Designed miniproteins, single chains. Designs and how they scored, part 48

Each design is a single chain, and the fold is of that chain. pLDDT is the mean over its residues in the fold that is shown.

## One batch from the design tools (miniprotein)

Design m1647
Fold by ESMFold2-Fast:
Structure m1647 (fold): chain A 86 residues (1-86)
Amino acid sequence: LEAVVFTAPGDPLGARAAETARAALDVPVRELPIDSPLARALGISVVPTVLFLKDGVPVAGAVGVPSAEELRELEAAARAAVPPAP
């Protein structure tokens, strides 16, 4: 399980979302730009967006700057989620 924060370069809200995620979460946190190949593949059109991935599959997420509490709730939901069968 990992968290990915999609941001725009120089966006202070994106930086805040990434900082909050790194402080609140017990999983690896990766920051990617909205124009990244992964953002395009997942259809990300809004920044900041936080996604939780299991084996590369999105299982939970939020748009905007979530609170530490919201991020911990999403992590718990993501840990309980079963990725859809292929």
Scores: mean pLDDT 79

Design m1648
Fold by ESMFold2-Fast:
Structure m1648 (fold): chain A 86 residues (1-86)
Amino acid sequence: MVLHAAVVTVEMPKDTSEEQRLDAAKALVEAAESVPGVLLAGASVEGDTITVVIVAEDREALEKAIEAVEKTAKEYGGKVTKVEVW
């Protein structure tokens, strides 16, 4: 089995609180996990940056998960600055 993985980097507005950034991180993980075929998702919050890791069973599931994360990031006022696909 070839696993498909991505790292999505989200920059939060500098005026957001730590609590707002943690809420956003949770929403991003839940958005990724809601996609069928996603095996694992997690996030870390470092200052105004949220890093989301996604592992999926196939490329289609990974692409849908990245799209869901990007949409959710925008809803929370975040900007996706980087997407790395492995």
Scores: mean pLDDT 84

Design m1649
Fold by ESMFold2-Fast:
Order: sequence, then structure tokens, then C-alpha cells
Structure m1649 (fold): chain A 71 residues (1-71)
Amino acid sequence: KIIEHLKKAIEAVRAGDYDAAIEHLTQALLEAAKQGKDEAVKHLRSAIEAVRAGDYDAAIEHLEKAIEAVK
């Protein structure tokens, strides 16, 4: 489930496990793209970019928006 990957990504960011966060974000992105959830894909791409940039607050914000977009 996309939401399961997103929740694990949030937990990983909060734990400082950024490699695990990118893995969970990437799985969520691929699944959202397969299901045509374009709004979720947009937020997930932004979340991945934020994690890579070290902007973890922005990453959590985009992750929460992705969760709302897939509900």
C-alpha cells in the first residue's frame, strides 16, 4: 500500500535514517505513478528532493501532502 510506504518514510526521516527514507519514498513514488496518482507523484518527487537537500522539515510536509493525495 502507498500509505504504508509513506508512513515508513516519515518514521525514517524522524529517526535520521535518510537512506531508508529514500528507499520508502522511491517505492511509494513508483506505486503512485503506476496508479496514475499524479498529485501524489508531484509531492513524492518534492519529498525526495528535500531529503537529498537536507531539508527534512520540507520532506515531512511533502510526505504528509502525498498521504492526503492518495487517500
Scores: mean pLDDT 85

Design m1650
Fold by ESMFold2-Fast:
Structure m1650 (fold): chain A 57 residues (1-57)
Amino acid sequence: LAAGRAAYEAGDYERAVALYTQELARQPTPETLLLLAAALSELGRTDEAARVGRQAL
């Protein structure tokens, strides 16, 4: 989670997506799903972001 957040804050959204996806495989949480959706949205992958965001709700 911390590494993914650091990548997101640095503007490296592709790395953030990869790190958050890895964290979800270990421990799926609504928090990680929301962070993944935010990173996908920044990349313009809006359909994927919406789908992942709905899973967090």
Scores: mean pLDDT 79

Design m1651
Fold by ESMFold2-Fast:
Structure m1651 (fold): chain A 92 residues (1-92)
Amino acid sequence: MAEEALKRLIEAVKNKDLEEFLKAAKEVLEALKKDPSLVPLVVKAMREIAKLLENEEIKKKVLELIKEIEKDPSKAVELFGKIAGLVAQEIS
């Protein structure tokens, strides 16, 4: 389930599909709350999303939040929420 949600999350960013992005982001967030071992997989997907971002300021903020997760995985749920908000702002 988490891998499929991450694929849908990336595809929604490519297609600028805000509704699908928000649905997939909610599924990923719920999966992270239940299984912190998913953090490396989520980080890889977020790095792929960062490559798709056209706004340099949003991209920079997203990459900084990803680095914070890599330093402290316990913040992954909180920081993923912030990343999802920034990405949603760009594709809106």
Scores: mean pLDDT 86

Design m1652
Fold by ESMFold2-Fast:
Structure m1652 (fold): chain A 99 residues (1-99)
Amino acid sequence: SAALEKVVEETEEEIRKLLKKANIPEEHIELFLATVRDLFAYIVELGKTKSKEEVYIEGETRVRVMILTYKKELNIPDEVAEQLYKVLSEALEKIVEIL
């Protein structure tokens, strides 16, 4: 849907700005964004067979694991990791509402 595409585009742009400001290398930013795209594609697919509640719980778990993993691997500051979590959590809520 056009609404889903807009949420994804706006989320990717906000994440790119946050990671660039934190001086994360472009290669790592693109890897992070690829993981975000894979996550959103997975959530949309999961929404075809699961309830919105189940999709939201699974999505939130995956967002938390992803941020924890990348925070350690890319040495992302705590404040930036918290902002990334907020952006992704808000995007997930919007995506689940559209499903």
Scores: mean pLDDT 89

Design m1653
Fold by ESMFold2-Fast:
Structure m1653 (fold): chain A 72 residues (1-72)
Amino acid sequence: MSLEEVRERVREAAERARETGEPVVLTFEVEDPEKAKEIAEEVAEEHGLKAHVTVEGNTVTVVLLPADVTVT
């Protein structure tokens, strides 16, 4: 999977997580897992989500979590 495909999939998942308010889990097999992690974290921040990213060899697992809103 290319880094551009990673960016697109994370973006789609981020939109889904924002719409549903539910966590979304994605797994990618990429040639550059460190760059894929950076892209996933950047996209998540752009969408106001928390990203938990795990790298195992060439496999990158991204968990997108809706940001908790603290109501007073």
Scores: mean pLDDT 77

Design m1654
Fold by ESMFold2-Fast:
Structure m1654 (fold): chain A 91 residues (1-91)
Amino acid sequence: SAKKKVEEMLKKLEEAKELYKQGKEEEARKILEETRKENEDLLSQIKSDIENNKIGPLVKAYVETALEKAEERGEDPALIEEARKELEKLL
């Protein structure tokens, strides 16, 4: 499912964080680069879908999960709410 794909990517970011904590910087860097590439592919698909006025379940699940995790990290709540409102306009 779309949600599971996003959760898997976030799990890899947590694995990289743990490797940094253990001093395994090269292994952590490799995981971050692989995760960044996966995120870039998804962001590219999201941008393409938006430009073609198409919002699929994967796009929605990714954005919603990313905003939820940003909120959990203590990002500005006003910016998170504004982003959610913009997402709702596209749906």
Scores: mean pLDDT 67

Design m1655
Fold by ESMFold2-Fast:
Formats: structure tokens, sequence, C-alpha cells
Structure m1655 (fold): chain A 93 residues (1-93)
């Protein structure tokens, strides 16, 4: 479910040893296996978590790097959603 995928994402964000590659792997699996509607729901929830004012800038940058890494591997419609998400996170820096 999207809720379980978000929970896994939050757990990785809280892990100081989690790498950009581990975030990218999780994001790639979610974004390639879910429908467009589920991907929109996931990215909206991700954006709310990552753009929270208490989120460390270094964690926000790590998420941007992971999203940029996987973006070219996705369908055109999903690439657009990811790009919009990246731009919104950048505005919160």
Amino acid sequence: SVEEDIKKFEELLKDPNATVLELADLLYKVLTTKSLEEVKEFLEALLKIVTDPSMPEEVKKKVIEALEMIKPLLSEEKQQLVEETIEEIKKSL
C-alpha cells in the first residue's frame, strides 16, 4: 500500500546511516510498480514530510539527489510528477 511505502520512506529518512542509493532504490521500486494515481498520492505525502520546517536541510538535499537519480528511469508522466516534487522541495530550502 502507499501508506506502507511512506512508512518505509520515513524510516530511511530517520536513519543517519541511510545512503542516497538506498533512498533511490526505495523510490525507484515505489514509482515504477505503483499506478500513476498511487504515485501522485505517494509524492504528495512525501512532499508534506520532506517540506516540514523541522526537516534538516541535509535530509532534504538527500531526497532531491535520490529523486534526480531515478527521474530519467521513469515514464514521461511520472518524470513530470517527480520534477514538480523536486521543485517544491527546493523552495523549502
Scores: mean pLDDT 87

Design m1656
Fold by ESMFold2-Fast:
Structure m1656 (fold): chain A 69 residues (1-69)
Amino acid sequence: MEKVDYSDQQIQDYRDLVRDHMLRQGLPEDVAQATGDQVADLIREMQGVDWSELRAQIQKVLNETLAKV
């Protein structure tokens, strides 16, 4: 399986992608930014883990955030 091996720039790009996605779902900017930051932190913590595990954790964060709105 593909391992998580992201540079700081790639993590920032992914954070921005998540934030943009949350904004498109109609969430406020502060919630969207906080969600992006949470996902960026997950990627940093899960370096070297299988991408499928990271993806599951990201999906959980996104689903929980959307459920709270």
Scores: mean pLDDT 80

Design m1657
Fold by ESMFold2-Fast:
Structure m1657 (fold): chain A 99 residues (1-99)
Amino acid sequence: NKEEIEKLIEEAQAEVSDELYQKAKNAVEEVKEFQLDDSHEERIPALVAILVVLRNKGYSLNTLAEIFNYAATVLKLDETEKEIIVKSFYKLTGETLPI
């Protein structure tokens, strides 16, 4: 399951357009209450964009939640950063991740 999740992330990351990344970055900027550090400022919108790509490809919200939980663990995201991603995803899609 973890190997399958990693493959889905890699494939989705390759499909993130500049336009989608910019939309994700803008959503994160509107949702965040605090300035993110340099690495997290890039990684958080990238993960939001990856989740949007996977949703557009027809993956279920439950599958996206599993992918998000895996990525959050690997990236060592705190609760505030996780909340930013969930809220940004909702802003772009109108859907809530079942986390």
Scores: mean pLDDT 83

Design m1658
Fold by ESMFold2-Fast:
Structure m1658 (fold): chain A 110 residues (1-110)
Amino acid sequence: SEVKEANEYTAMKLAFTGVSVEAEILGRLDPENREAYEKMSEYFRKAAEDPEKAKEYMLEAAKQMEKVISPEEAEKLRKMAEEAETYSKQLDAANAMSNALSKKAQEVRE
């Protein structure tokens, strides 16, 4: 169980680092929403650097995401962040946020 928690913690930190980089790239690809993406990148980076506050940073990131993704997906991500009391749930939320930004990246490249 301790080994599982350590692995989930490491995976969560890597996921937040990845989604932070994706948000930074989107700020360059979708400059009209640059401020929102820069704030997302900052919050995801802070979540990776201070995982004890990951839930707080995810909620702040979700607030910025509602400016660039659909209202339905934004509400889903906000609820996932609000319920993310374990490293496993925080990893799930980080992956869901990454997937939403990947979809947005495809839209702005088209």
Scores: mean pLDDT 86

Design m1659
Fold by ESMFold2-Fast:
Structure m1659 (fold): chain A 91 residues (1-91)
Amino acid sequence: DVKARVERGIEELLELKDTPEVTARKVFVAASEELIKEFKEALKKARIKVTGEFEETLDPSKVPSKEERLKERKELQEENERERELRELLK
């Protein structure tokens, strides 16, 4: 679900105090143009101001090629698996 991934990015930004650029990059790595639009809409709803530099990060034309996006998507999935392992160890 594209919307669920966007919402997760927003929550990470608010909870961990990540810069909007960092959160947008994580969403961008696995993103289609549609996901970028929904991410911008979610930011507006959350009352987060988009600055010029952050706006460039959300530009679909600067999205990596399909092959590069799949590679970075694998890296994000591995990071999520590592986080899950840490949670299991702490239980």
Scores: mean pLDDT 55

Design m1660
Fold by ESMFold2-Fast:
Structure m1660 (fold): chain A 105 residues (1-105)
Amino acid sequence: SVEELIALLQEALDLMKELLEYVKKNRPDDTDVIKELENMVGYLEAALEEAKELAKQGKDEEARYVVLLALSVAISTLLVIERRTGDPVVKETLDRLVELQRQAV
């Protein structure tokens, strides 16, 4: 359902916010990574609001597309960050996002 898809995107946003706080605390000198994660959090917040608005209008297929695209962008971003940092917490968050995307299809 579109409600379940929106819940998956909300969970992805919450995971990205948790990762951002982790990086700020444990890698404060990785300013480029922090900026990329802040930009991704902002992107996911905007995507979540767009998906909710589309769902309210009965545009379920468009809402689904927004969720799937947002999850794909988040996964791509974390693949790059994981490669740069080698951080196991980044890898764990990436693996959880991949699982959310599998549930969304």
Scores: mean pLDDT 91

Design m1661
Fold by ESMFold2-Fast:
Structure m1661 (fold): chain A 65 residues (1-65)
Amino acid sequence: SIQEELTRLQIKLGVYQIARDTEEMLVERSGGRNEELRRRAQELDEQIEELQRQITELQRQVRSA
């Protein structure tokens, strides 16, 4: 069901947010000297935004059906 898919995506979003918070701590600790850590944090932010878009779309579908 759409509800089950929404729940699955919400769980996945939570996992990615934890990963992003971990990368943020590593970036802060490095003082911005590690380009690779900054790039990884940006990649995670992009994936989180995509998941949020998918969740929003499914929530709109639930409203109509």
Scores: mean pLDDT 80

Design m1662
Fold by ESMFold2-Fast:
Structure m1662 (fold): chain A 55 residues (1-55)
Amino acid sequence: TPELEALRADLREAAATMSREDFEAWAAQLVADVARHRPDLLAEVRRAVDALLAS
């Protein structure tokens, strides 16, 4: 979906531009917001965050 593509782009940009610590804090907040407002996207967003953190 366009929303999921935008979230993935935001995650990649944040990972590239933020410190690891700042990215972890920001990504945790994003996951919480997605869980509340778009639970249908939660699994995909968590997967994207985990992949970026594993890198």
Scores: mean pLDDT 84

Design m1663
Fold by ESMFold2-Fast:
Structure m1663 (fold): chain A 67 residues (1-67)
Amino acid sequence: DYKEKIAKILETLPESIEIRRDPETGELYVKDVNGNWWKAEFYIKYLEEKGTLLVSDEELEKHKDEL
């Protein structure tokens, strides 16, 4: 299901990427190299639409810059 899918994708992200749960909404966030927090679900949807569930560090950084 959706939560299991999110957990699987988060396991494939580089360990250098910090992941945190929002205590108010329960949503997961990913911290970028610039220290900005982005909703993990939006990144996951974007990656799915492009068919890039298997991403390199370079590809992930490129998508962060575009947002």
Scores: mean pLDDT 60

Design m1664
Fold by ESMFold2-Fast:
Structure m1664 (fold): chain A 72 residues (1-72)
Amino acid sequence: MEEEVKKLVEETKKKIAEIIASTDDLIEMMNRINLVLIETQKKLETLVSKDEADKAVRALSRYALELIAEKE
């Protein structure tokens, strides 16, 4: 379970980075990231509590915003 959570978070970070690297339109980029985060939250909620899933998704959202700021 712990390894599955770490793997899911790592895969989600890679997907976010790929979207940011491949997408030049900010609105499209944000929409794609939002869909990835929704899917990841659903998967996390099957593995951990809702509170832990919410914390992980919040951290992933922060990670995405930091990468977007660096791209500018």
Scores: mean pLDDT 82

Design m1665
Fold by ESMFold2-Fast:
Parts: structure tokens; C-alpha cells; sequence
Structure m1665 (fold): chain A 65 residues (1-65)
């Protein structure tokens, strides 16, 4: 398993974040003070990161090999 940090390029702070694997596995996500999102305990597979900035919800796909 590995940790991944995803930086959100936004002038506004990240309000919340969550991530899920392709099989519906929930991945622990932590919003850091610098506006990045830390994902812990990732195994190989596809993930979708969902985060909220300024009241808007955004998604990113992440593939861990």
C-alpha cells in the first residue's frame, strides 16, 4: 500500500474530499491545510477522487499501478 497526495490548484480552500475504488472500496481521504488531499493505504487499481472547493464539486480519476 502507498499514500498519494493530490494537490488542488485553487485559490479557495478545499472544504471536503472523499475517494472510492472501482469496486466501491472507500479510500481514507484527508484535506490538508495547504489545500491538498492525502489518500492513504492505496492498492493498485482505479480510483475516483471527489472534492469540494468554493461550493463546487469536482472529480478526478486516479490510476494506481
Amino acid sequence: TQDVVVRVDSPQPVESAAAGGEDGRLVPATVLPDGSVRLTGLEPGRYTIVYTVGGETHERDLEVT
Scores: mean pLDDT 75

Design m1666
Fold by ESMFold2-Fast:
Structure m1666 (fold): chain A 78 residues (1-78)
Amino acid sequence: MKEKKEKAKKEMNEVLEKMKKILDDKAPEIAQQGGVSPQYVRDLGNKELDEMKKELNSLKPEDMMKKVDEMKEKLKTM
């Protein structure tokens, strides 16, 4: 079932893109609250997103889709 993996990867990439956009938009606010530079927040967030992408790509399509759905739910509360 290559189709399930392709769908899961597409949705994973869409969620990661949205998370990156939110990170870029919120980095100045987070940096101000933490007393750090916006670039530091972006660098840490991008590292976390890269690790998340690696983790998701190591999962079975079913598990990847479940994780993507959990991430989508978290995005709704941000």
Scores: mean pLDDT 78

Design m1667
Fold by ESMFold2-Fast:
Structure m1667 (fold): chain A 65 residues (1-65)
Amino acid sequence: SMKEEKAREEIIKYAQEKLGFNEGDAEALAEAVLAGASAEELMRQFGLSREQAEELVKIREEALK
């Protein structure tokens, strides 16, 4: 959906600009977030802080409203 596409773009931008991820890692993160990964799963898989992981979950939740 258009909302999911916008969320994906926002997550990729966050990953590249705020987390310093390369394009491939940013795309992998976006896929995990949009697939419904929990903050704890994102922390474990991508080495994120709780605050960073919760922000990404929030981006997904806002896209699904």
Scores: mean pLDDT 86

Design m1668
Fold by ESMFold2-Fast:
Structure m1668 (fold): chain A 88 residues (1-88)
Amino acid sequence: SAAELAAAEANRAGLLELAAKVEATGEPEAIELARLLREGARLAVEYVEARLAGDEARAEELARRLEELERRLKELYEKAREAIEAAM
């Protein structure tokens, strides 16, 4: 629904704000984390768009890519937690 797309866009805005704060620390791990946060935000919106279009195959592909990205983000969060905490 349009409401789902609006929610995904709101989540994207929040992730982009977080990415900017993390990136502002200037730490290499924080910059890499910010890059992945932006990528995740983009993929999440594409996922909702694919669902709204009824493209189940594309939505399934994007869901798998998001799961892999979430795994990498968790790994980097553990590695860059000090930079993330400093940015907040």
Scores: mean pLDDT 79

Design m1669
Fold by ESMFold2-Fast:
Structure m1669 (fold): chain A 83 residues (1-83)
Amino acid sequence: GKVTSLTLTDEPQTVVLEPGETLLLSAKKPAALTVQEGTVRVTRNGKSALYEKGDVIALSPGVQYEITNVSDKPATLLFTPFA
């Protein structure tokens, strides 16, 4: 699938991943990832976990994340930076 890179800013961001697409993510500040729609696999330091609609993940600065839509429908992700 398509691979896209994203560096989080200080503003909330919404990202839509099509089935099989992967997002490579980095953050400079602490942030939260909310899965608004779909099911995604999040990989950090070689370890993977599945997250579904309504799940929230804490994102650490300086960590690289791989987020893959493993569902058959578009996944919608909300990134919210901490103040």
Scores: mean pLDDT 84

Design m1670
Fold by ESMFold2-Fast:
Formats: structure tokens, sequence, C-alpha cells
Structure m1670 (fold): chain A 67 residues (1-67)
């Protein structure tokens, strides 16, 4: 969805800028909830994003397919 995509894109920009990492991860979680992903999948995504922030989009796409 457009709103979910906007939140995920904003999170990616914040991560690249090295600003609010916690806020960026929260934006990714909000985007994933808007996409209808389960809370279990969202928690796994937050963990993976914390490990490899530059791969936010790839992580979200892979987990969305799995969920």
Amino acid sequence: MSEAASKISAAGILIIAGEDREGAIDLVAEGMRLMGMSEETIEEAKKLVAEEPSKVASIVDELYEKD
C-alpha cells in the first residue's frame, strides 16, 4: 500500500542518515502492519533490520512473502 511504502521508505532514509534508528525500526513495523503482516513476522523483521539496516526493503519483501 502507498502509506506502508512511504513509512518503509522514510525508515530507510533515517537509517542511511544515521539518525533515529529506533524510530526508523518503528516505522518499518508500522508499514508491515499496514501490509497485514503478523506480529511474529514483524518481530523477526525488526531483529533482522537491527542486524542489517541497509537491507530493510529486502527483509520486508522476503518476510511478506513468507507470512
Scores: mean pLDDT 73

Design m1671
Fold by ESMFold2-Fast:
Structure m1671 (fold): chain A 83 residues (1-83)
Amino acid sequence: MSYIVGAAGLTEEQAEALAARARELGARVRVGRGNTYQVVASGLTEEQARALFDEAVALGAGASVSKGGKEIASSGEVPEEVG
């Protein structure tokens, strides 16, 4: 099973940095813009998801880690779908 990391409440620069990191890990990445920027990364291992989640939290983002549709870690609310 793959892990998914979602992060919201990001600036454009923070979203680009997090998206670049997720792509480096081999994740499938989507960046969305609403009131703030959002990043969703999928196809991660547990270790990769944990590293990316920690980076998102360090940026002050509302971040979550999900496995098979179940949230296993959260620092805040993440959008259900990236717009």
Scores: mean pLDDT 76

Design m1672
Fold by ESMFold2-Fast:
Structure m1672 (fold): chain A 82 residues (1-82)
Amino acid sequence: SMIEEMQKKAVKIAEELGEKAGITEGMSEVMKYQVRVSYLILEGRKDEEIIEEVEKGAELVGLKEEDVEKLKERLLEVREAL
Protein backbone atom coordinates (compact mmCIF):
# COMPACT_ATOMS: atom_id res chain seq x y z
CA SER A 1 0.00 0.00 0.00
CA MET A 2 2.94 2.35 -0.63
CA ILE A 3 1.06 4.03 -3.48
CA GLU A 4 -2.01 4.46 -1.25
CA GLU A 5 0.09 6.04 1.52
CA MET A 6 1.83 8.32 -0.99
CA GLN A 7 -1.51 9.49 -2.39
CA LYS A 8 -2.86 10.20 1.12
CA LYS A 9 0.26 12.18 2.07
CA ALA A 10 0.24 14.10 -1.22
CA VAL A 11 -3.45 15.03 -0.86
CA LYS A 12 -2.94 16.09 2.78
CA ILE A 13 0.07 18.24 1.85
CA ALA A 14 -1.87 19.82 -1.04
CA GLU A 15 -4.75 20.62 1.32
CA GLU A 16 -2.40 22.12 3.94
CA LEU A 17 -0.59 24.25 1.35
CA GLY A 18 -3.84 25.42 -0.21
CA GLU A 19 -5.31 26.32 3.17
CA LYS A 20 -2.22 28.25 4.31
CA ALA A 21 -1.89 30.03 0.95
CA GLY A 22 -5.61 30.84 0.86
CA ILE A 23 -6.13 28.71 -2.25
CA THR A 24 -9.57 27.12 -2.10
CA GLU A 25 -10.44 27.41 -5.81
CA GLY A 26 -8.39 25.01 -7.92
CA MET A 27 -7.39 22.83 -4.97
CA SER A 28 -8.41 19.71 -6.95
CA GLU A 29 -5.94 20.65 -9.69
CA VAL A 30 -3.17 21.12 -7.10
CA MET A 31 -4.02 17.70 -5.64
CA LYS A 32 -3.82 16.09 -9.09
CA TYR A 33 -0.30 17.45 -9.60
CA GLN A 34 0.68 16.35 -6.09
CA VAL A 35 -0.50 12.80 -6.86
CA ARG A 36 1.37 12.83 -10.19
CA VAL A 37 4.54 13.98 -8.45
CA SER A 38 4.07 11.25 -5.82
CA TYR A 39 4.06 8.70 -8.65
CA LEU A 40 7.35 10.15 -9.92
CA ILE A 41 8.79 9.80 -6.40
CA LEU A 42 7.53 6.20 -6.18
CA GLU A 43 9.20 5.40 -9.52
CA GLY A 44 12.49 6.79 -8.20
CA ARG A 45 12.64 9.67 -10.69
CA LYS A 46 15.34 12.31 -10.29
CA ASP A 47 14.68 15.36 -8.08
CA GLU A 48 15.08 17.59 -11.14
CA GLU A 49 12.19 15.80 -12.92
CA ILE A 50 10.03 16.00 -9.80
CA ILE A 51 10.68 19.73 -9.33
CA GLU A 52 10.07 20.40 -13.05
CA GLU A 53 6.69 18.65 -12.89
CA VAL A 54 5.75 20.61 -9.75
CA GLU A 55 6.64 23.90 -11.47
CA LYS A 56 4.62 22.97 -14.58
CA GLY A 57 1.60 22.01 -12.49
CA ALA A 58 1.79 25.14 -10.36
CA GLU A 59 2.01 27.38 -13.44
CA LEU A 60 -1.00 25.64 -15.02
CA VAL A 61 -3.19 26.17 -11.93
CA GLY A 62 -1.94 29.74 -11.43
CA LEU A 63 -0.11 29.35 -8.13
CA LYS A 64 1.99 32.25 -6.86
CA GLU A 65 5.78 31.80 -6.90
CA GLU A 66 5.76 31.84 -3.07
CA ASP A 67 3.23 28.98 -3.00
CA VAL A 68 5.23 27.07 -5.63
CA GLU A 69 8.33 27.17 -3.41
CA LYS A 70 6.32 25.88 -0.42
CA LEU A 71 4.85 23.13 -2.61
CA LYS A 72 8.33 22.01 -3.77
CA GLU A 73 9.59 21.98 -0.17
CA ARG A 74 6.70 19.84 1.09
CA LEU A 75 6.94 17.40 -1.82
CA LEU A 76 10.66 16.91 -1.20
CA GLU A 77 9.77 16.20 2.46
CA VAL A 78 7.36 13.49 1.27
CA ARG A 79 10.11 12.01 -0.92
CA GLU A 80 12.53 11.91 2.05
CA ALA A 81 9.86 10.33 4.30
CA LEU A 82 9.20 7.51 1.81
Scores: mean pLDDT 65

Design m1673
Fold by ESMFold2-Fast:
Structure m1673 (fold): chain A 89 residues (1-89)
Amino acid sequence: MNEELEKELEEKLAEAQRLVDFLQSRTPTESPEIQRAQQLLEEMRQGAKTALQGIKEGDEKKRKEGLEKVEKSYEELLELVRKLTYESE
């Protein structure tokens, strides 16, 4: 269902935004890690837009490409957050 997928993507983007905001509150914005986190969040937003357009157009390839981009960027963001929050002693 496109409505379920839209909600799921919105929730993932909201979580990603919260994680980036959390990192920015603890780390200088100019740091390479924060810049990478912002880049990953932007890639997730672009992927979500592509996936939703694929659904609306009935383009299965576009839908899959968008979802794959969201998943890859989200996983990289989670790894980055874990490294910055748990390895900082």
Scores: mean pLDDT 79

Design m1674
Fold by ESMFold2-Fast:
Structure m1674 (fold): chain A 89 residues (1-89)
Amino acid sequence: ALATEIRAAYERALAVAAEAESLREVDPEGYKRAMELVQEAVRHIEEARRALAAGDEAAARSHLAKAQELLDEATRVVREARERVERER
């Protein structure tokens, strides 16, 4: 269900934000970029929830898709930052 997918995206955003927090002191630039992407994703998740509540499934799906793209990018940023930090050890 679309509501379940929106909820899953929000839970994913929280998980990525928690992972990004581990970078705050070791890769501040990676942390900042990941958090900017997560914040934009959360904005789209909020818009998706609002659109769904208004009965606009097309708008809800569009915002959900954008949130998922932003979370994929944030996940990549966190992964690349962690790999870089690990290689420097």
Scores: mean pLDDT 87

Design m1675
Fold by ESMFold2-Fast:
Structure m1675 (fold): chain A 89 residues (1-89)
Amino acid sequence: SNAEKAEEKARQLLLEAMRAFDAGDYETAIKKLDELIKLVEENQLSPESAAILAIGLATMLAVARSKGYPQELIDALEKALDAVAEKLR
């Protein structure tokens, strides 16, 4: 279904954001997070998929805050986590 394809795309976007984040490519990480936010806002997610996304985003956010990464990246991570959290409530 379109919802299942959206969940697969959301997981792929998170993985791509994580890879860019680990590589220090913050521009690409922000771009992938923005794409993830739009996809999450436009689609329904299963609670399981939303929980997995939330864990990944929360982990990246904790690392970014602890290491003092760029504020633009922290803002994108917070917005992505908020968008995913809304699907769990």
Scores: mean pLDDT 86

Design m1676
Fold by ESMFold2-Fast:
Structure m1676 (fold): chain A 72 residues (1-72)
Amino acid sequence: MAELAARHDALVEEIRKLVEEKGLTDFEVTFSGAAPSDYGTEEGLRSRVAALEKVLEALKEGKKTIHVDLTV
């Protein structure tokens, strides 16, 4: 659990820095869409980490617009 939470926070920070560096104004990512119960479950946290990894990969590939809903 703690390792997944740390990975989540690291991915959020990396995405934030990349978005700011590239000046992406049309980039929408719902980072705060997690209910507290979702962070309390391993499945919910894994889903969020996977979603953030996909966003980071898409940004590295040069995609300009990405929308990720982290809520079920």
Scores: mean pLDDT 64

Design m1677
Fold by ESMFold2-Fast:
Structure m1677 (fold): chain A 60 residues (1-60)
Amino acid sequence: EEVLKVFRGPASFEDINKEAQALGATHLEVYKDGKLIGRVAPDSLYGELPEGYEVHVVKD
């Protein structure tokens, strides 16, 4: 598993999804305060990533 890019909130999921597609990511990992809370497909989340959250753009 390779972390291609990290987005720290506040950030737009439109930007995250665009970058994930450009990098060929297999999934996104969502972190809150350093803790993994979810693993989702690219282009499955929308809107804003708030402060205190991170998304890791990942390729398996």
Scores: mean pLDDT 85

Design m1678
Fold by ESMFold2-Fast:
Structure m1678 (fold): chain A 74 residues (1-74)
Amino acid sequence: SLEELNKEIERELAENTPVEILRKAAEENPIPSIQKFYLANAENIEAGKYTPAVERAIARAALLNLHLLKLKSS
């Protein structure tokens, strides 16, 4: 359910850094341009280019897209 998906996303955000989440999303996405996009965002976070709120928002979006990708491939 959407509620269960949201709980899993919140858990992963609490247990992992935004950089760790983005690198995992890059590894699990089969599309090279999307892999590059996630890795570029991870590098921008490491360079301090975003606020913590923006970092969490980017990581949340990556997690949601990763879960949706798994649903489509099943």
Scores: mean pLDDT 83

Design m1679
Fold by ESMFold2-Fast:
Structure m1679 (fold): chain A 99 residues (1-99)
Amino acid sequence: EIEEEVKKLQEEALKVIDGLITALENGDFDKALELSKELGRVLRDLINAYRKMGKEEKAEKLRQAFTDLGNALDDYLAGKADRQTVIDKAKELKKLIEE
């Protein structure tokens, strides 16, 4: 059932987000980039699952929040934003998944 798929993908996404926050707090940039790529894969599947359930608004909000996180991470790595900005975007994404 699609509900079981969504639950599994939500749990996977939340674990990856928690790992990403920890990597950022530790200054482990290589691990943060690795986890960001893994998160992108999990979220693509989760967004597709929400769309199959007719939850298009939630799917689009999740896609936008992930785009915002990716932009914040890129800006942080380029020296244009602080670490806390990236962590805050990751927490916003986590809250959206938990809603």
Scores: mean pLDDT 87

Design m1680
Fold by ESMFold2-Fast:
Structure m1680 (fold): chain A 88 residues (1-88)
Amino acid sequence: MFTEEGKEKFKKEIEKLIEYAQSLLDEARRLGNPEAVELAQKAIDYAKKALEALDNGDFEKAREYFDQARGYITQAEKVLAEARAKEA
């Protein structure tokens, strides 16, 4: 659970988060919503920073960047939900 296995699991979670944020970015672009595009791009950026920090052995920064990326995803989801309601 700790050591290399914990790092590998966290890396997979960050990679999944990047894939999900990328799907939100693609939807934001299709809906033409610049706020959602910016939030999804920030989520991807912070998730990539978390991955880089993890690869550099900086667990503290990796966790912090991961939490920031999750925050941006939540914000992008809310903006996209509102945009979908207005397009329907």
Scores: mean pLDDT 84

Design m1681
Fold by ESMFold2-Fast:
Structure m1681 (fold): chain A 103 residues (1-103)
Amino acid sequence: MEPSEEARRALELVLEEVERVAAALLAQLEFAAEAGLEHAPTEEELAAAREEVERQLREARELLERLAREDPELLLEWARDAEAFRPRFDAAVAALEAEKARA
């Protein structure tokens, strides 16, 4: 079955959100390494983590493309949840930054 345009747009939105979460995770690992935390990843471990994330993103894309064909309603629900989460996340980050802003 060929996926609808709506299902394809939902796929792109969900994939974008997954990529954003993956990027945030990698940024936290890089921050830990720069800060010299006791359990901070080594340069080799960071490289391995990046490769693993790239592999998981490829698998996620394949899964989403399959869902777009087999269960587009579930994919549309995930896309709606992702859209709802984004403003809440952005608001939480803004609130945290305001709290850290120069007292």
Scores: mean pLDDT 70

